# Ledger of designs, part 111: designed miniproteins, single chains, continued (4)

Each design is a single chain, and the fold is of that chain. pLDDT is the mean over its residues in the fold that is shown.

## One batch from the design tools (miniprotein)

Design m15853
Fold by ESMFold2-Fast:
Parts: sequence; structure tokens; C-alpha cells
Structure m15853 (fold): chain A 66 residues (1-66)
Amino acid sequence: SAARQQLISLLNSDSRIPQSLKDIIIARASSMSSAQIQQMIDALNSDPSDDAARATLGAMFARIIS
């Protein structure tokens, strides 16, 4: 899907997020719904370099896969 490709592209272009976390998100993206993928895109676009945004992304990811 276009959203999945956008997420992968966005993750690959982000220099703040550790590669290990990018790899986990990308691997899980193949099994995520479009809504879950969009939630990740929105989180990354809102403030990917902020520590609070990083904590939020982590919590959202955990919630999505739980």
C-alpha cells in the first residue's frame, strides 16, 4: 500500500531513530492495518527527534502489537 511505502521511506530518511527500532517497525508494518500504519506516520511526522515523541512512538508501537 502507499501508506506502508510512505512509512518505510519516512523511517529510512529519519536520522534520529535507531536502526534497530526502524527494523522492528518495518518488519511489523507488513502485518499492520492501514490505520496502524497511518498512526505511525503521524507520530513520525509530528516530532521524530524529540525524546517525548520517541517515548510516545514506543508506547504506540507496543499498543499496536499487543
Scores: mean pLDDT 71

Design m15854
Fold by ESMFold2-Fast:
Structure m15854 (fold): chain A 98 residues (1-98)
Amino acid sequence: GPPLTVEELQEMLDYLSDVREKLQKSSEKESIELLKEYGERVTGWLLSHGRERDAAIFRRNVELAIEYVERGDRLSMEMVMGTQEVYLASLLVAERRK
């Protein structure tokens, strides 16, 4: 697939930031729906760029985040979402250096 663009990476980071802010004030049910919507969007975007391995990793991280929400473990959920943000930021830095 085509390489990820700086513009798309920034848009996805902005979206993830918005999702993370909403998760701070969302119920369990609302959080699970937000995580499912985010998971479908981020994995679909990665797959459109031929990044099957990244898509699989992000899907697993979203599944873990949902499991943590169901357990009431909000700190572990925030940690998992934070690692996804750090990874996307690392891709953005790499693209900006090209």
Scores: mean pLDDT 91

Design m15855
Fold by ESMFold2-Fast:
Structure m15855 (fold): chain A 70 residues (1-70)
Amino acid sequence: SEELEKAIDEAVEAYKNGDTEAAARAFGRAVSLALKENDPEKVAEVYRKFAEVVENPIAREDLLRMAEEA
């Protein structure tokens, strides 16, 4: 989905710019869009992509666990 990809890109960009509130909002939107598609692989993809940009190893591990649980 173009809308899903845009939401992921927006979340990643906001996070890299230090805007954690905007990143959280865009990431939440991406998860909601993936859930609406009823495809657990898309939900897992969102969590994995966000894990790639997170600097904190504990947060990265949590995101990867969420991807596995999706």
Scores: mean pLDDT 78

Design m15856
Fold by ESMFold2-Fast:
Structure m15856 (fold): chain A 69 residues (1-69)
Amino acid sequence: MEYTHTLTVEIDGKKYTITMKSEDLEGASLASQDAAELIRSLKVGETKTKEGKDANGNYYSATVKAEEL
């Protein structure tokens, strides 16, 4: 089963739209960690996705879009 979570965060005059997908709760935790890393590295106007597999082989992804507030 695939779980999808969407969050919006406003930091330092920027708006980040975060979409995380996972097949389990461990994947959701890993996707959250990747989303935090993307927030630190993204510039305004960029959208990036990080994908991976958890220890059970289940896929997860985090997509972050950075916009000016």
Scores: mean pLDDT 81

Design m15857
Fold by ESMFold2-Fast:
Structure m15857 (fold): chain A 85 residues (1-85)
Amino acid sequence: ASIESLVGQPGLTDEQINAALPAGKKYITATGVNGNDLVADVEALGGHIVMNGAAGANLQAVVPASKVDEFIASVEAKGGKAVVQ
């Protein structure tokens, strides 16, 4: 199954998501910023949202490896922190 099919499944662990990542994709966690403010950035970069912590906790997303630096810069510009898993 493609990552797009798996990301939409409830109860997936970080390990299961990482094991399903195709070559050229990265799993990233963003914190310190409201995940709702990052949704459009993830989608614009051709990424997929795994989890959105609407209570200001975090957002987990899969983005193309070529777009990782651009996504990190977007998160940091909004006062957050991004970590590649």
Scores: mean pLDDT 70

Design m15858
Fold by ESMFold2-Fast:
Structure m15858 (fold): chain A 65 residues (1-65)
Amino acid sequence: SIRDLLREAGLSEEQIERLLRGIETAIKEKNPVILEIVRKELLELGMSEEQAEEIERLVREKIAA
């Protein structure tokens, strides 16, 4: 799950809940611009590009569904 990937990356529960709120909005609105903002936040929090790409992939799958 996206939550498990965020925990694996070493984010705090507070950071995870904030990011999941943004991700949920991107999914509900089917808006790739919000997803790009979330990706930038992941990188700024110190996640690797590979970890951020995996989360982006999972979110895009949910938007497409």
Scores: mean pLDDT 78

Design m15859
Fold by ESMFold2-Fast:
Structure m15859 (fold): chain A 100 residues (1-100)
Amino acid sequence: MSTKEKMLEVLEELEELAPIFKNGLPYELLGLPDAPEIVPNPMSLSKIKEMVESGEIKTEEEFLEKLEQLEENILRLFGEDDVLAQLARDMLELAKEKLK
C-alpha cells in the first residue's frame, strides 16, 4: 500500500469516528461568530483529504501535523475539558495507532 493510500484509508476510519469534523464546524449555529479570529486557519478531515489527494501532504508526519492542527483548533474553541476536545484527541490517537 502506498503512503497516500494508507492515509486515505485512515481518513475514512476517522470520518466514521468523528463525522462532526468532516466538513468543518457550523460556527454560526454554535454561537461562535468570533471563531475565524480564534482559528484563522480552519482544518477539517475533508481539507486534509484534499491535501493528501493533491500531494500537499506527502508523509505520515505531515498528515499527523494537520490532524494535530485540527485538535489544537478544537481546544482553542471549546477548551480542553469539552467532549469535542476528547473526540479530537481520540481521533489523533487512532490515526497514530493505524499508522504504526
Scores: mean pLDDT 79

Design m15860
Fold by ESMFold2-Fast:
Structure m15860 (fold): chain A 87 residues (1-87)
Amino acid sequence: MEEELERVRRSGIRFVDEAGDRAVALARAAGDEDLARQIEEARKRAQEALDRWYEASLAGDKDAEAAAIAELQAAGDRLAELERQAR
């Protein structure tokens, strides 16, 4: 169970990193440093939400786990929106 949670967290971090790297590269190629900064901030929020979800899951805190899942969904939606703007 702990190993499964660690794998899910690592997969989530990798997904956020790959999406963020692509979006930041596109924004910087366009010379849009403000967009690049927004993407980095959204990426950081997604990573922090993943960490909160992992810690809440280990602690058995269902309220904190649900809150972290909602934050992950919001951060994912924000990254997708910013990636569309960067294209």
Scores: mean pLDDT 77

Design m15861
Fold by ESMFold2-Fast:
Structure m15861 (fold): chain A 120 residues (1-120)
Amino acid sequence: SAKDELLALLEEVAKRLENGSPEQQELARQLRQLIALARERDWSAEQLVEGVLAVVLQVLSKRDPELARAVQALLDAGASLREVIEALVARLEARNPTDPLLQTILALLRRVLAILDRAA
């Protein structure tokens, strides 16, 4: 299922980050908390994607506040989660980030979109 693929993806990404920089370790911790919460509360795939986006926005608020504001404006305007993630991927790709944390986020979001496309 899309939910099982998303949970497996988050676990894979968290495991990769757990021995990285302090910021990478913090992202790993946040992703593991999302996994635990999604399992405890039996979240849908959509709720899990919403949780991922919330974690990503928290990271962007510190590293690219302008991009974080642009994404929040899309959410406030009623854009779908898919539309928001597609816009965020496009904007991150245009920036061609050298920051390993932003590179990890871009790779994560691309794989989230691929899972959502297969589930459609």
Scores: mean pLDDT 87

Design m15862
Fold by ESMFold2-Fast:
Structure m15862 (fold): chain A 65 residues (1-65)
Amino acid sequence: SEVSKEVGRVLLLVGEALEVGASISIKGDTVIVEAPDDPEAYEAAKKIAEELGKILGKKSEVIRK
């Protein structure tokens, strides 16, 4: 189903975030991804946040730790 496919994609993105040392939180209408102080991790976190925001119909933000 569509829901099952979306859940699977979200789980993959969460796994990718954990692999780069990022954390994910949801506050109101915004998905927040907090990236470690590393340029490559920040760029990965930015892409993950944008994709999660798109799937969940929410705004996305990326912050550096």
Scores: mean pLDDT 82

Design m15863
Fold by ESMFold2-Fast:
Structure m15863 (fold): chain A 75 residues (1-75)
Amino acid sequence: SSMPEEEIRARLEELFAQLRSPDPAVAAAALRELVDLFMTEPEAVGAFLASLPPEESRRLEALILRGARATHPAF
């Protein structure tokens, strides 16, 4: 990992908030970065998902996995 755990957690929280942006460009950029973090730091993303309420965790995980499969067909 090239990023401190505290920094990646703060960034994940920021990106999660940006997914709710009324600006679709901001939401799309946040999703791309979340997918990149999932691919490079899967344990940190998993820990973040586990820290969320179950409904929020399931929705965010599904969104990230759809994004990952769209950009990485073999995943």
Scores: mean pLDDT 81

Design m15864
Fold by ESMFold2-Fast:
Structure m15864 (fold): chain A 100 residues (1-100)
Amino acid sequence: SKQQMQQILNQMISMLNDLKKENEKLGDTGSAKEFDTMIDFLKWVQKTGSEFEQKLAIQAAIGELVVAKRKAERKGDTELAKKYDQAIDTISKMSKEYLK
């Protein structure tokens, strides 16, 4: 439903803001800017996009989180990698439940 889609988008934006702050805390300004761009894109799609475009944006953002998790793992940032994993799991479960 439209309401369920908005819930997924709001939750994802919230989690991306938390991950942005975590990267800023670690001095990874590059990753923080990438998350800022992703947040702006999701907010734009939430306001102007179709349900199909919103679903694709959610899937794209999950893909970017998977890449970010792998980068954190390679750097030895185990706590940050765990936070990415938790965000991926939460949003993927919501998407599977609500976007069938």
Scores: mean pLDDT 85

Design m15865
Fold by ESMFold2-Fast:
Structure m15865 (fold): chain A 57 residues (1-57)
Amino acid sequence: SAKIIATLAQNGIASAAEIAAALNISQATASAALNSLIAKGLVQQVAPDLYALTPAA
């Protein structure tokens, strides 16, 4: 979702729990949306519980 991308753009790196708290959604919802964004190449997992926007080439 656009809100997750905006949150990562502001924070640089965030966990699923931090995104869930920032958007007032469940951690499960945040994790599912992050996995979808990773599949689209918009987000990358930089550590087991940390995510960031994929750098532009």
Scores: mean pLDDT 78

Design m15866
Fold by ESMFold2-Fast:
Structure m15866 (fold): chain A 66 residues (1-66)
Amino acid sequence: SAAAEELRKRAEKVVEEALKNKLSDSEFHARLAELAAEARAEGLPLDVVAAVVKHAIDLYEKKKAE
């Protein structure tokens, strides 16, 4: 859905900002949790939000290792 794609792009920007600003893992996870809570409050299904969160965590770990 368009809403899921928009959430994915927002989550990817959280990853980019965390890496650029050298945020701690806990600060990155806090920002991602806040984004997930906003998406759920806006009515996005739990499974969609969970999938985007997993994607963002996987992307963050991959880019951090590079």
Scores: mean pLDDT 86

Design m15867
Fold by ESMFold2-Fast:
Structure m15867 (fold): chain A 100 residues (1-100)
Amino acid sequence: MKSPIEQTEDELVRLYLEAAERAGVGSPIEAEVGRIMEELGKYLTEKLSKLSEEQQKKLAEKIRELVRETIERLRRAPPEEVAGIIREFAEKVKEVADEI
């Protein structure tokens, strides 16, 4: 079974790939999505390193649910809304991480 950190990384990669496809590969929107996701990944790596295994599992489960909901939103959104949706996702993840 994958660790909570590995599970979180897998979910973030899945979201990035879906967002990149919706934005258009090589577009300025994909570049913006990449920047947001890189910043979030750095934040989460630092946050997870300070959490207990139980807290890491709780955070990973919350992130998985947020990724699922965000992918559903992306599938219904036009390309110009993709960066905004990913910014909202990043803020929600930071909020749930700060409550752990």
Scores: mean pLDDT 84

Design m15868
Fold by ESMFold2-Fast:
Formats: sequence, structure tokens, C-alpha cells
Structure m15868 (fold): chain A 85 residues (1-85)
Amino acid sequence: SLEEAKARLKEAIEKLEKILEEMKSLPSADERDIEAIEQTISDLRTLLENLDTLSPEEQEQVVRAAEEAVRQAEKLLEKAKKKSE
């Protein structure tokens, strides 16, 4: 449903924002990785505002892309943590 898609997309954005805050706290974090995550959050917030204009199939594609972005950001955070230890 649209409500479930909005909830899942919002959760993915919140997870990305938490990862971004952690990466910004690490001196070993690559600034380009930080900028990429910031851009992704911005793009996903725009998609969230316009999610109701999309078909249910397109909504699911956006949510899956957002969830994949979270997984990729988690990998970047782990890489930064490994360098700082």
C-alpha cells in the first residue's frame, strides 16, 4: 500500500541519516562517500514527497532502491570504522 511504501521509505531515510552522522564522526571517512550519502538522502526525500504520484509498482521499486542504498551505506560505514581502528 502507499502507507506501507511511505513508512518503509521514511525508515530507509532515517537509517541513512544515522549512518551519515556516524560517518561524519569518523576522521577516516571518505568525504566523497559522505557527499554521496547526503545526495542519496536528498533524492529519497524528494521521492517521498512525490511517492503518491507513482504507480504501486514504481513505489515498490523506489522502496527497494532505498533499502539497497542503506545496505551500501552500511558497507561504507564498516569500511570507515575499519580504517579508524
Scores: mean pLDDT 87

Design m15869
Fold by ESMFold2-Fast:
Structure m15869 (fold): chain A 81 residues (1-81)
Amino acid sequence: AMTQEEALNLIKDLVSFSINAETQLSEDLKQFLVDKLNKSDANKSVLKAYIQSEIDEQKKIGGKQAEIAVSDLQYILNNLE
């Protein structure tokens, strides 16, 4: 299964992707990412804390790209175990 380091890096890559996107990730892609993270060996509290910190940071930045990133991250956070 995906390690905690790999899971954390996947979240970091997702943040980078969302910031550069013009539209939200598809629901199917978000669900695929959630399923990967839930199946990982990662401590889910650590992943949730990291996602929340990125949401808080993007909310401080503001703007269309930040709003997209917050929406995508919030979906993932809400669907983690």
Scores: mean pLDDT 82

Design m15870
Fold by ESMFold2-Fast:
Structure m15870 (fold): chain A 66 residues (1-66)
Amino acid sequence: AGSAEKGKELFEKLNVDFVARLIDGKVVGPNGELITAENAEDFVNSLKPPLSEQEKADLVAFFASL
């Protein structure tokens, strides 16, 4: 399973500001869509940089925690 704490650290390190932005404790996608627990997995799987399965799980856990 993913770690929301590790997902937050990974989000900051990957500079995903070009893909998603953190606004008022919520993640907003590149088209202004709100990233929630319902769409977090699909969003993470759409990312093109080579992420490990653990890194994907950690990002999903982080997005779902908001």
Scores: mean pLDDT 70

Design m15871
Fold by ESMFold2-Fast:
Structure m15871 (fold): chain A 74 residues (1-74)
Amino acid sequence: AESDALVARAGEAARRAYEAASKITDPQKQAELLRRVDEALNRFAEALSNGDMDGARQAVDELERIAEEAEKLA
């Protein structure tokens, strides 16, 4: 199902972002990145609870962008 695929993508992106964040030595940059991950995950959860599949896809896309940014900073 699409929701199962989105949950898997969100989980993978969050895992990538957390792993990359752990390698960021600047505590302010690390904290800001972790905050952005939490905000995107909250939007994803809210979108799924409301049946908003467009919002869920947008939140996953944002999580994947955050993961890419984190990997560049690590």
Scores: mean pLDDT 85

Design m15872
Fold by ESMFold2-Fast:
Structure m15872 (fold): chain A 68 residues (1-68)
Amino acid sequence: MLSEEQQKRLETALAQAKALLDKGTAADREAVRIMLGIARHEAATSTDPEVKALLEKLAAEIEALLAA
């Protein structure tokens, strides 16, 4: 499970992604897609289980935001 600090970091990153998507420009959507790609790559390559769990959760939440 994510710690309170990790949960706060997750919420902050998601708020930033939502703010970009709310602007609705192609550039802002591309920035969120890049964030998703980075989170997925770092999750796949991380050997730290806590960092991996945080990045996997972040990637899943950003993917859900892009799908909405």
Scores: mean pLDDT 79

Design m15873
Fold by ESMFold2-Fast:
Structure m15873 (fold): chain A 80 residues (1-80)
Amino acid sequence: SAAELKQEVDDIEEFVEELLKYMEENKVPKEEAAEVLELILESLEKYLEWVKKNAPQDKESIARLQKLIDKVKKKIEELK
């Protein structure tokens, strides 16, 4: 349902924000942080593809996931 997808996206956004904060506060080495974020990026891209196939009408969730993907990509670039 749309409500379940919204909750899932809310949970994913919160998880990624907390992970980024944890990495900064605990001074995780750049190489390790980049490796973890690359795995998160792959998972987010797969989930976005799934949402586009199964809920193409949920433009808000698609936009939110794309914005989150862009944020993770930017963070990976900053770690280079």
Scores: mean pLDDT 88

Design m15874
Fold by ESMFold2-Fast:
Structure m15874 (fold): chain A 72 residues (1-72)
Amino acid sequence: MPPDGGSLSRRLKERGLSDTEARTLVLVLQEGLSYEKTARLLGLSVSTVRRIVKRYRDLFLEAKRELEAAGA
């Protein structure tokens, strides 16, 4: 199974992301949800979701790689 979204969210928050930003990245990049569905779930605009993904994608990939490298 992929690592728990809560663990990944925690790593992202350690990097200075808010709860909302971390959850947005998990829903879009880990869960594969559309920007529209993610925006509705979190009470955000689609533009806000897209901005968060664009800005923090590299940080998310780094955090995910750390968890996967640990054999999670």
Scores: mean pLDDT 77

Design m15875
Fold by ESMFold2-Fast:
Structure m15875 (fold): chain A 74 residues (1-74)
Amino acid sequence: REELLQVMRVFKEFLAQLSPEEQAEWTRRLRERFLRIGSETSDEDEFYRLAIEALRELLEEGRRRHPDIAVAPA
């Protein structure tokens, strides 16, 4: 619930530091992951858990790909 909002805030802060093209690509990746999760579970709690995991995985990939960008712990 609140954790998902906090991780999403960190992800948005990460995106804000990227070019518009990179923002579109990362937003597309996030959308694809959320759609996949939504297709795999009808349980709301499981959806939130998997969504938080997906955001954290994308943030970790972002840190590796953009080491010059400061990304807060999520």
Scores: mean pLDDT 77

Design m15876
Fold by ESMFold2-Fast:
Structure m15876 (fold): chain A 72 residues (1-72)
Amino acid sequence: SELEEEIASLPSELAKKYALAVINNDVEKARELAEKGLAEREKKEKYTRSEEEKKELEELLERQLKEVQELA
C-alpha cells in the first residue's frame, strides 16, 4: 500500500506514530504526538543555529534598531 510505504519512509519514529494515529482516526493521540513533534522541532531550530550566528543576528538587530531610532 502506498500509504504504508509513506509511513515507513518518515524520518522519525514520532512521525510514524503520528501518521498511524491519523489513519486510525485517533484524534487525541494525534494531537499529543503533534505537540511533542512541535516541541522537538523548536528545540532543533534553536540548536541548528550556531552561537556565532545567534550573536551575529543579535548585533544586526541592535544596529537596525539604533538606525531606526536615530532617523526618528
Scores: mean pLDDT 60

Design m15877
Fold by ESMFold2-Fast:
Structure m15877 (fold): chain A 80 residues (1-80)
Amino acid sequence: MEHLEKAIEALEKKDYETAIKNAEKALADPAVRAVRDHLAAARVLLKELKTAVEQGDEERAEKIAKQLKEELLAIKAQLE
């Protein structure tokens, strides 16, 4: 799950551009799409993170990034 791990690492480093790019690729993976419980939440949070980054709202971006990281970690745990 290369893109999933890359997205999580980027979120930890506050590199939101890299996190968004890798999260989009991870959520498009058929194996990840099978994890229904967390996929919908991750997709909503990804859209919110894109908006916060585009608006320069660093505080909102950090809050959303934390929530997105938890959802991506839950997806990773279900795939292991």
Scores: mean pLDDT 83

Design m15878
Fold by ESMFold2-Fast:
Structure m15878 (fold): chain A 81 residues (1-81)
Amino acid sequence: MNSIDEVVDSLIATLESMGYTEAAARLRALKEETADASEREKLERLVGLLQEMRDEARARGDRALETLLGVFIGDLRERLA
């Protein structure tokens, strides 16, 4: 995947396939909000949203979603470094 929009589309598909429809909807909203942003800004905002969603999942005791979001964040942080 070469663009952040393609990464977001892949994450949306993964979340929807696992039944996380609300999380997928939040990623779609972010994609629309950042449509005209730079790739760097899209990436930074994506990581921020995933971190927020992971913290919310952790607070709810949704360990499966917390773990999945942690994997996504780890992969994306390598692109920020």
Scores: mean pLDDT 83

Design m15879
Fold by ESMFold2-Fast:
Structure m15879 (fold): chain A 63 residues (1-63)
Amino acid sequence: SMEQAEAAARAAAEVKERFPEDLALISAVDRALVRAIIQGASPEEIRAIAERVVEEGVRAEPL
């Protein structure tokens, strides 16, 4: 749906903007979002999935 596509595009763009050099994290988020869309996830679920993948990736970065 348009709402799913918009949520996924926004989440992917935010990850690329915040972590442009972390290709592994960007790839992991993109893969998770594609899977979520195929499975009919809601916009809210798509955002939650992206946040979870980022949290897992950020735990590996010393901030």
Scores: mean pLDDT 76

Design m15880
Fold by ESMFold2-Fast:
Structure m15880 (fold): chain A 65 residues (1-65)
Amino acid sequence: SKFLEALKRMKEELEKNGVLTKEQFKEILGLPDGAADDLFNFADKDGDGVITKEEFEQLLKQLGL
């Protein structure tokens, strides 16, 4: 699945850099800007402009992954 490969790349980026930026998130997903922005904002609960490993793991749990 393209989505599962995207999640794997996001996890690798988080393990490497500790955070995932909005630009990296959009690049990895390849979604239209509006859809990628909405999903990023949903995952970025603190509104700090990055996704932490903890926020990403919480997102995966909410998606049943």
Scores: mean pLDDT 76

Design m15881
Fold by ESMFold2-Fast:
Structure m15881 (fold): chain A 90 residues (1-90)
Amino acid sequence: ALAEAAEKGREMGEKKGEGKSEEERERLIREGRAAGVAAALAPLAEASPALAERLEEIARRAEEIARREGEEAAREYAARQLEELAAEAE
């Protein structure tokens, strides 16, 4: 389930954020949750052209943001988009 994947990703992000600032910990937790969702959706994208197209659009925009604002901003954007995608798949 996407909720389980999101929770697993959250736990990984929390572990990575250990010893860091509160703001950085919150960011890493959000990114971890999004990464968990992305990993769970990847096998489904092979069977769903619409999902594959959505993920490709997110990746393309993240690459543009990385070129303009840096890799960190791109990761935050991708994390937010994946959170929205998980909510839509409720």
Scores: mean pLDDT 72

Design m15882
Fold by ESMFold2-Fast:
Structure m15882 (fold): chain A 55 residues (1-55)
Amino acid sequence: DTLEQDAKEIADKFADFFKQLGLNGDVAKDNVLSQLLESVDDLETGKKLLELVGI
């Protein structure tokens, strides 16, 4: 499922980013994944945020 794969990829990148900041990446990943799977708009927002922060 393309939507699920995209959401997981975005969540993984956010988790790595949060781990670099010294935060709990696993909890961040779960929260981000849940939000991205809630709507297509959240998924697109996640992609744009990753592009903006360069990850």
Scores: mean pLDDT 64

Design m15883
Fold by ESMFold2-Fast:
Structure m15883 (fold): chain A 90 residues (1-90)
Amino acid sequence: SEDAKRNLELIEKLIQLLLDTTKKLQEEEPDKEFTVKDVADEVKEIIEKDSSLSEEEKEFMLDFLDSLIQSMGDMDARKIAELLEKGVKL
């Protein structure tokens, strides 16, 4: 369905934002390990400020990110993002 395709696109966008944000933070502090929680605050701000996303799309992405924080928030952000990318074949 169209909704299922759009939801997959939003998940792929979220995974890419996690990867890109983790890479940016890692370039600033190469010796530091960043957890999903460490990266999530910046990713949330990017999603909330994205005028290309509808309110429903923002809520979907933020809910997914909150679920990720609750289950894997203390885990390495890059490792989790890479595992999710493999799962969705981004």
Scores: mean pLDDT 81

Design m15884
Fold by ESMFold2-Fast:
Structure m15884 (fold): chain A 93 residues (1-93)
Amino acid sequence: KTLLVDIKSLSYIVKQLFDEEAAKAFEEAVIKGLEIFYKDGNLQKAIDELKKLAENEPYPARRKAIEMAIDFLKRAFELGLTKEEVKETLESL
């Protein structure tokens, strides 16, 4: 629940800095990264797939939002985000 609140709060900030499309890209990228991590337990694989998504994004604001999602996930895991918290977040979507 706390992680979901953080995702929604950051999505709102992305919307204020860029637009609605960028905010949507941020949420979609975070969710995709969490799903990959939950399935495979491999954060690096999740990050690599999101980097590829950003490189293939033609809309600059959406690309920047995906990069912000990568930074968010890296920091969350550095701060001890668990697989259980990831599961709770995905089930709350």
Scores: mean pLDDT 85

Design m15885
Fold by ESMFold2-Fast:
Structure m15885 (fold): chain A 85 residues (1-85)
Amino acid sequence: AEEYIKKGDYEEAIKEAEELIKKGGELREEGYILLAKAYLLKGDLERALEVLRELREELGGKLSKEALELDVEVGVEELRRAVLK
């Protein structure tokens, strides 16, 4: 997942992230974070926002520092697109 993101293979990163989510537990949060990052880097802001919403619902609002940082990055990109029309 992380290796695929570094190589620009976002479709492969999405598949790996989905596998992490299916495994559940602590890997589920990691999978959601990677899935949102992959969609953001692919330019699919709408799907990245949906993934972060699902993560917040799954964890009852208890997000890791990494998930909170990603939420800010996606929010900034959403605002940027809205302001630039």
Scores: mean pLDDT 72

Design m15886
Fold by ESMFold2-Fast:
Structure m15886 (fold): chain A 66 residues (1-66)
Amino acid sequence: SPAQRQAALARARDLIQRALAAFPQERGNFQAIAQFAQAMMSDEDRELVTNEELLNVAKAVEAEEA
């Protein structure tokens, strides 16, 4: 559902922030950060969130911290 997908995106955002904290050298490498977040996601959330959406969230998080 759209609500479940929004919740999955919110969890993905938290995981992206955690990935950036764990791997600060990967800042600007959106693909690497998205892959680290995806590895930490549940299988259910991976089905709800696309790779492109994860890349967009990674870009947004880094832009907000700039």
Scores: mean pLDDT 81

Design m15887
Fold by ESMFold2-Fast:
Structure m15887 (fold): chain A 62 residues (1-62)
Amino acid sequence: SLEERIEQLRRGIEVVQGLIDQAKAAEKAAGLKEPSPTTLELEEIKQDLEERVKKLEEELKE
């Protein structure tokens, strides 16, 4: 169902957020001034997943 797909994507977002948090913590510990390419890629993946959730939620409202 659309609801199951939304839940699956939300779980994916939680996993990606955990990876972002871990990457940012590592960057801070290393004294990095700019986000790593890994952190930037993870942020982009999160945004893509959030956009997919929004689209499916719009389908549920119709």
Scores: mean pLDDT 84

Design m15888
Fold by ESMFold2-Fast:
Structure m15888 (fold): chain A 104 residues (1-104)
Amino acid sequence: SKEEAEEYARKGEEALRQGNFEEAIEYYRKALEIYQKLNDVEGQAQSYLNIGRVYLAQGNFKEAREYYQKAIDLYLSSDKEEDRKRGEELQNKYDNLEFTTDLP
C-alpha cells in the first residue's frame, strides 16, 4: 500500500540521519518496489532521489548521478504536466550542478 511505502521512506530517512547508509538504501528500495506496483510516478521518482542522496552522502557520485537520472527520466515520461515540469527543473539543476554542492 502507499502507506507502507511512506513508512519505509520514513525508516530510510531515519537510517540516513544515523549514517546507516546501506540500511537507508534498503528501506528506500522497499518503498520504490511498492510505488512501482502502484504505478505511482511521483513515489518512484522520490524514492530514486532518496537513494541518490544516500550515495551522495557516501561520496559515491557515479551512483548518485545514476539514481538522480532515473528520477528525472520518470518525471519526464509522466502523462502529468506537473510531473514533466518537475523533471525539467531537476534536469536543469543537475546538468549545472557540481556534486559537492548541497542538494535539496
Scores: mean pLDDT 83

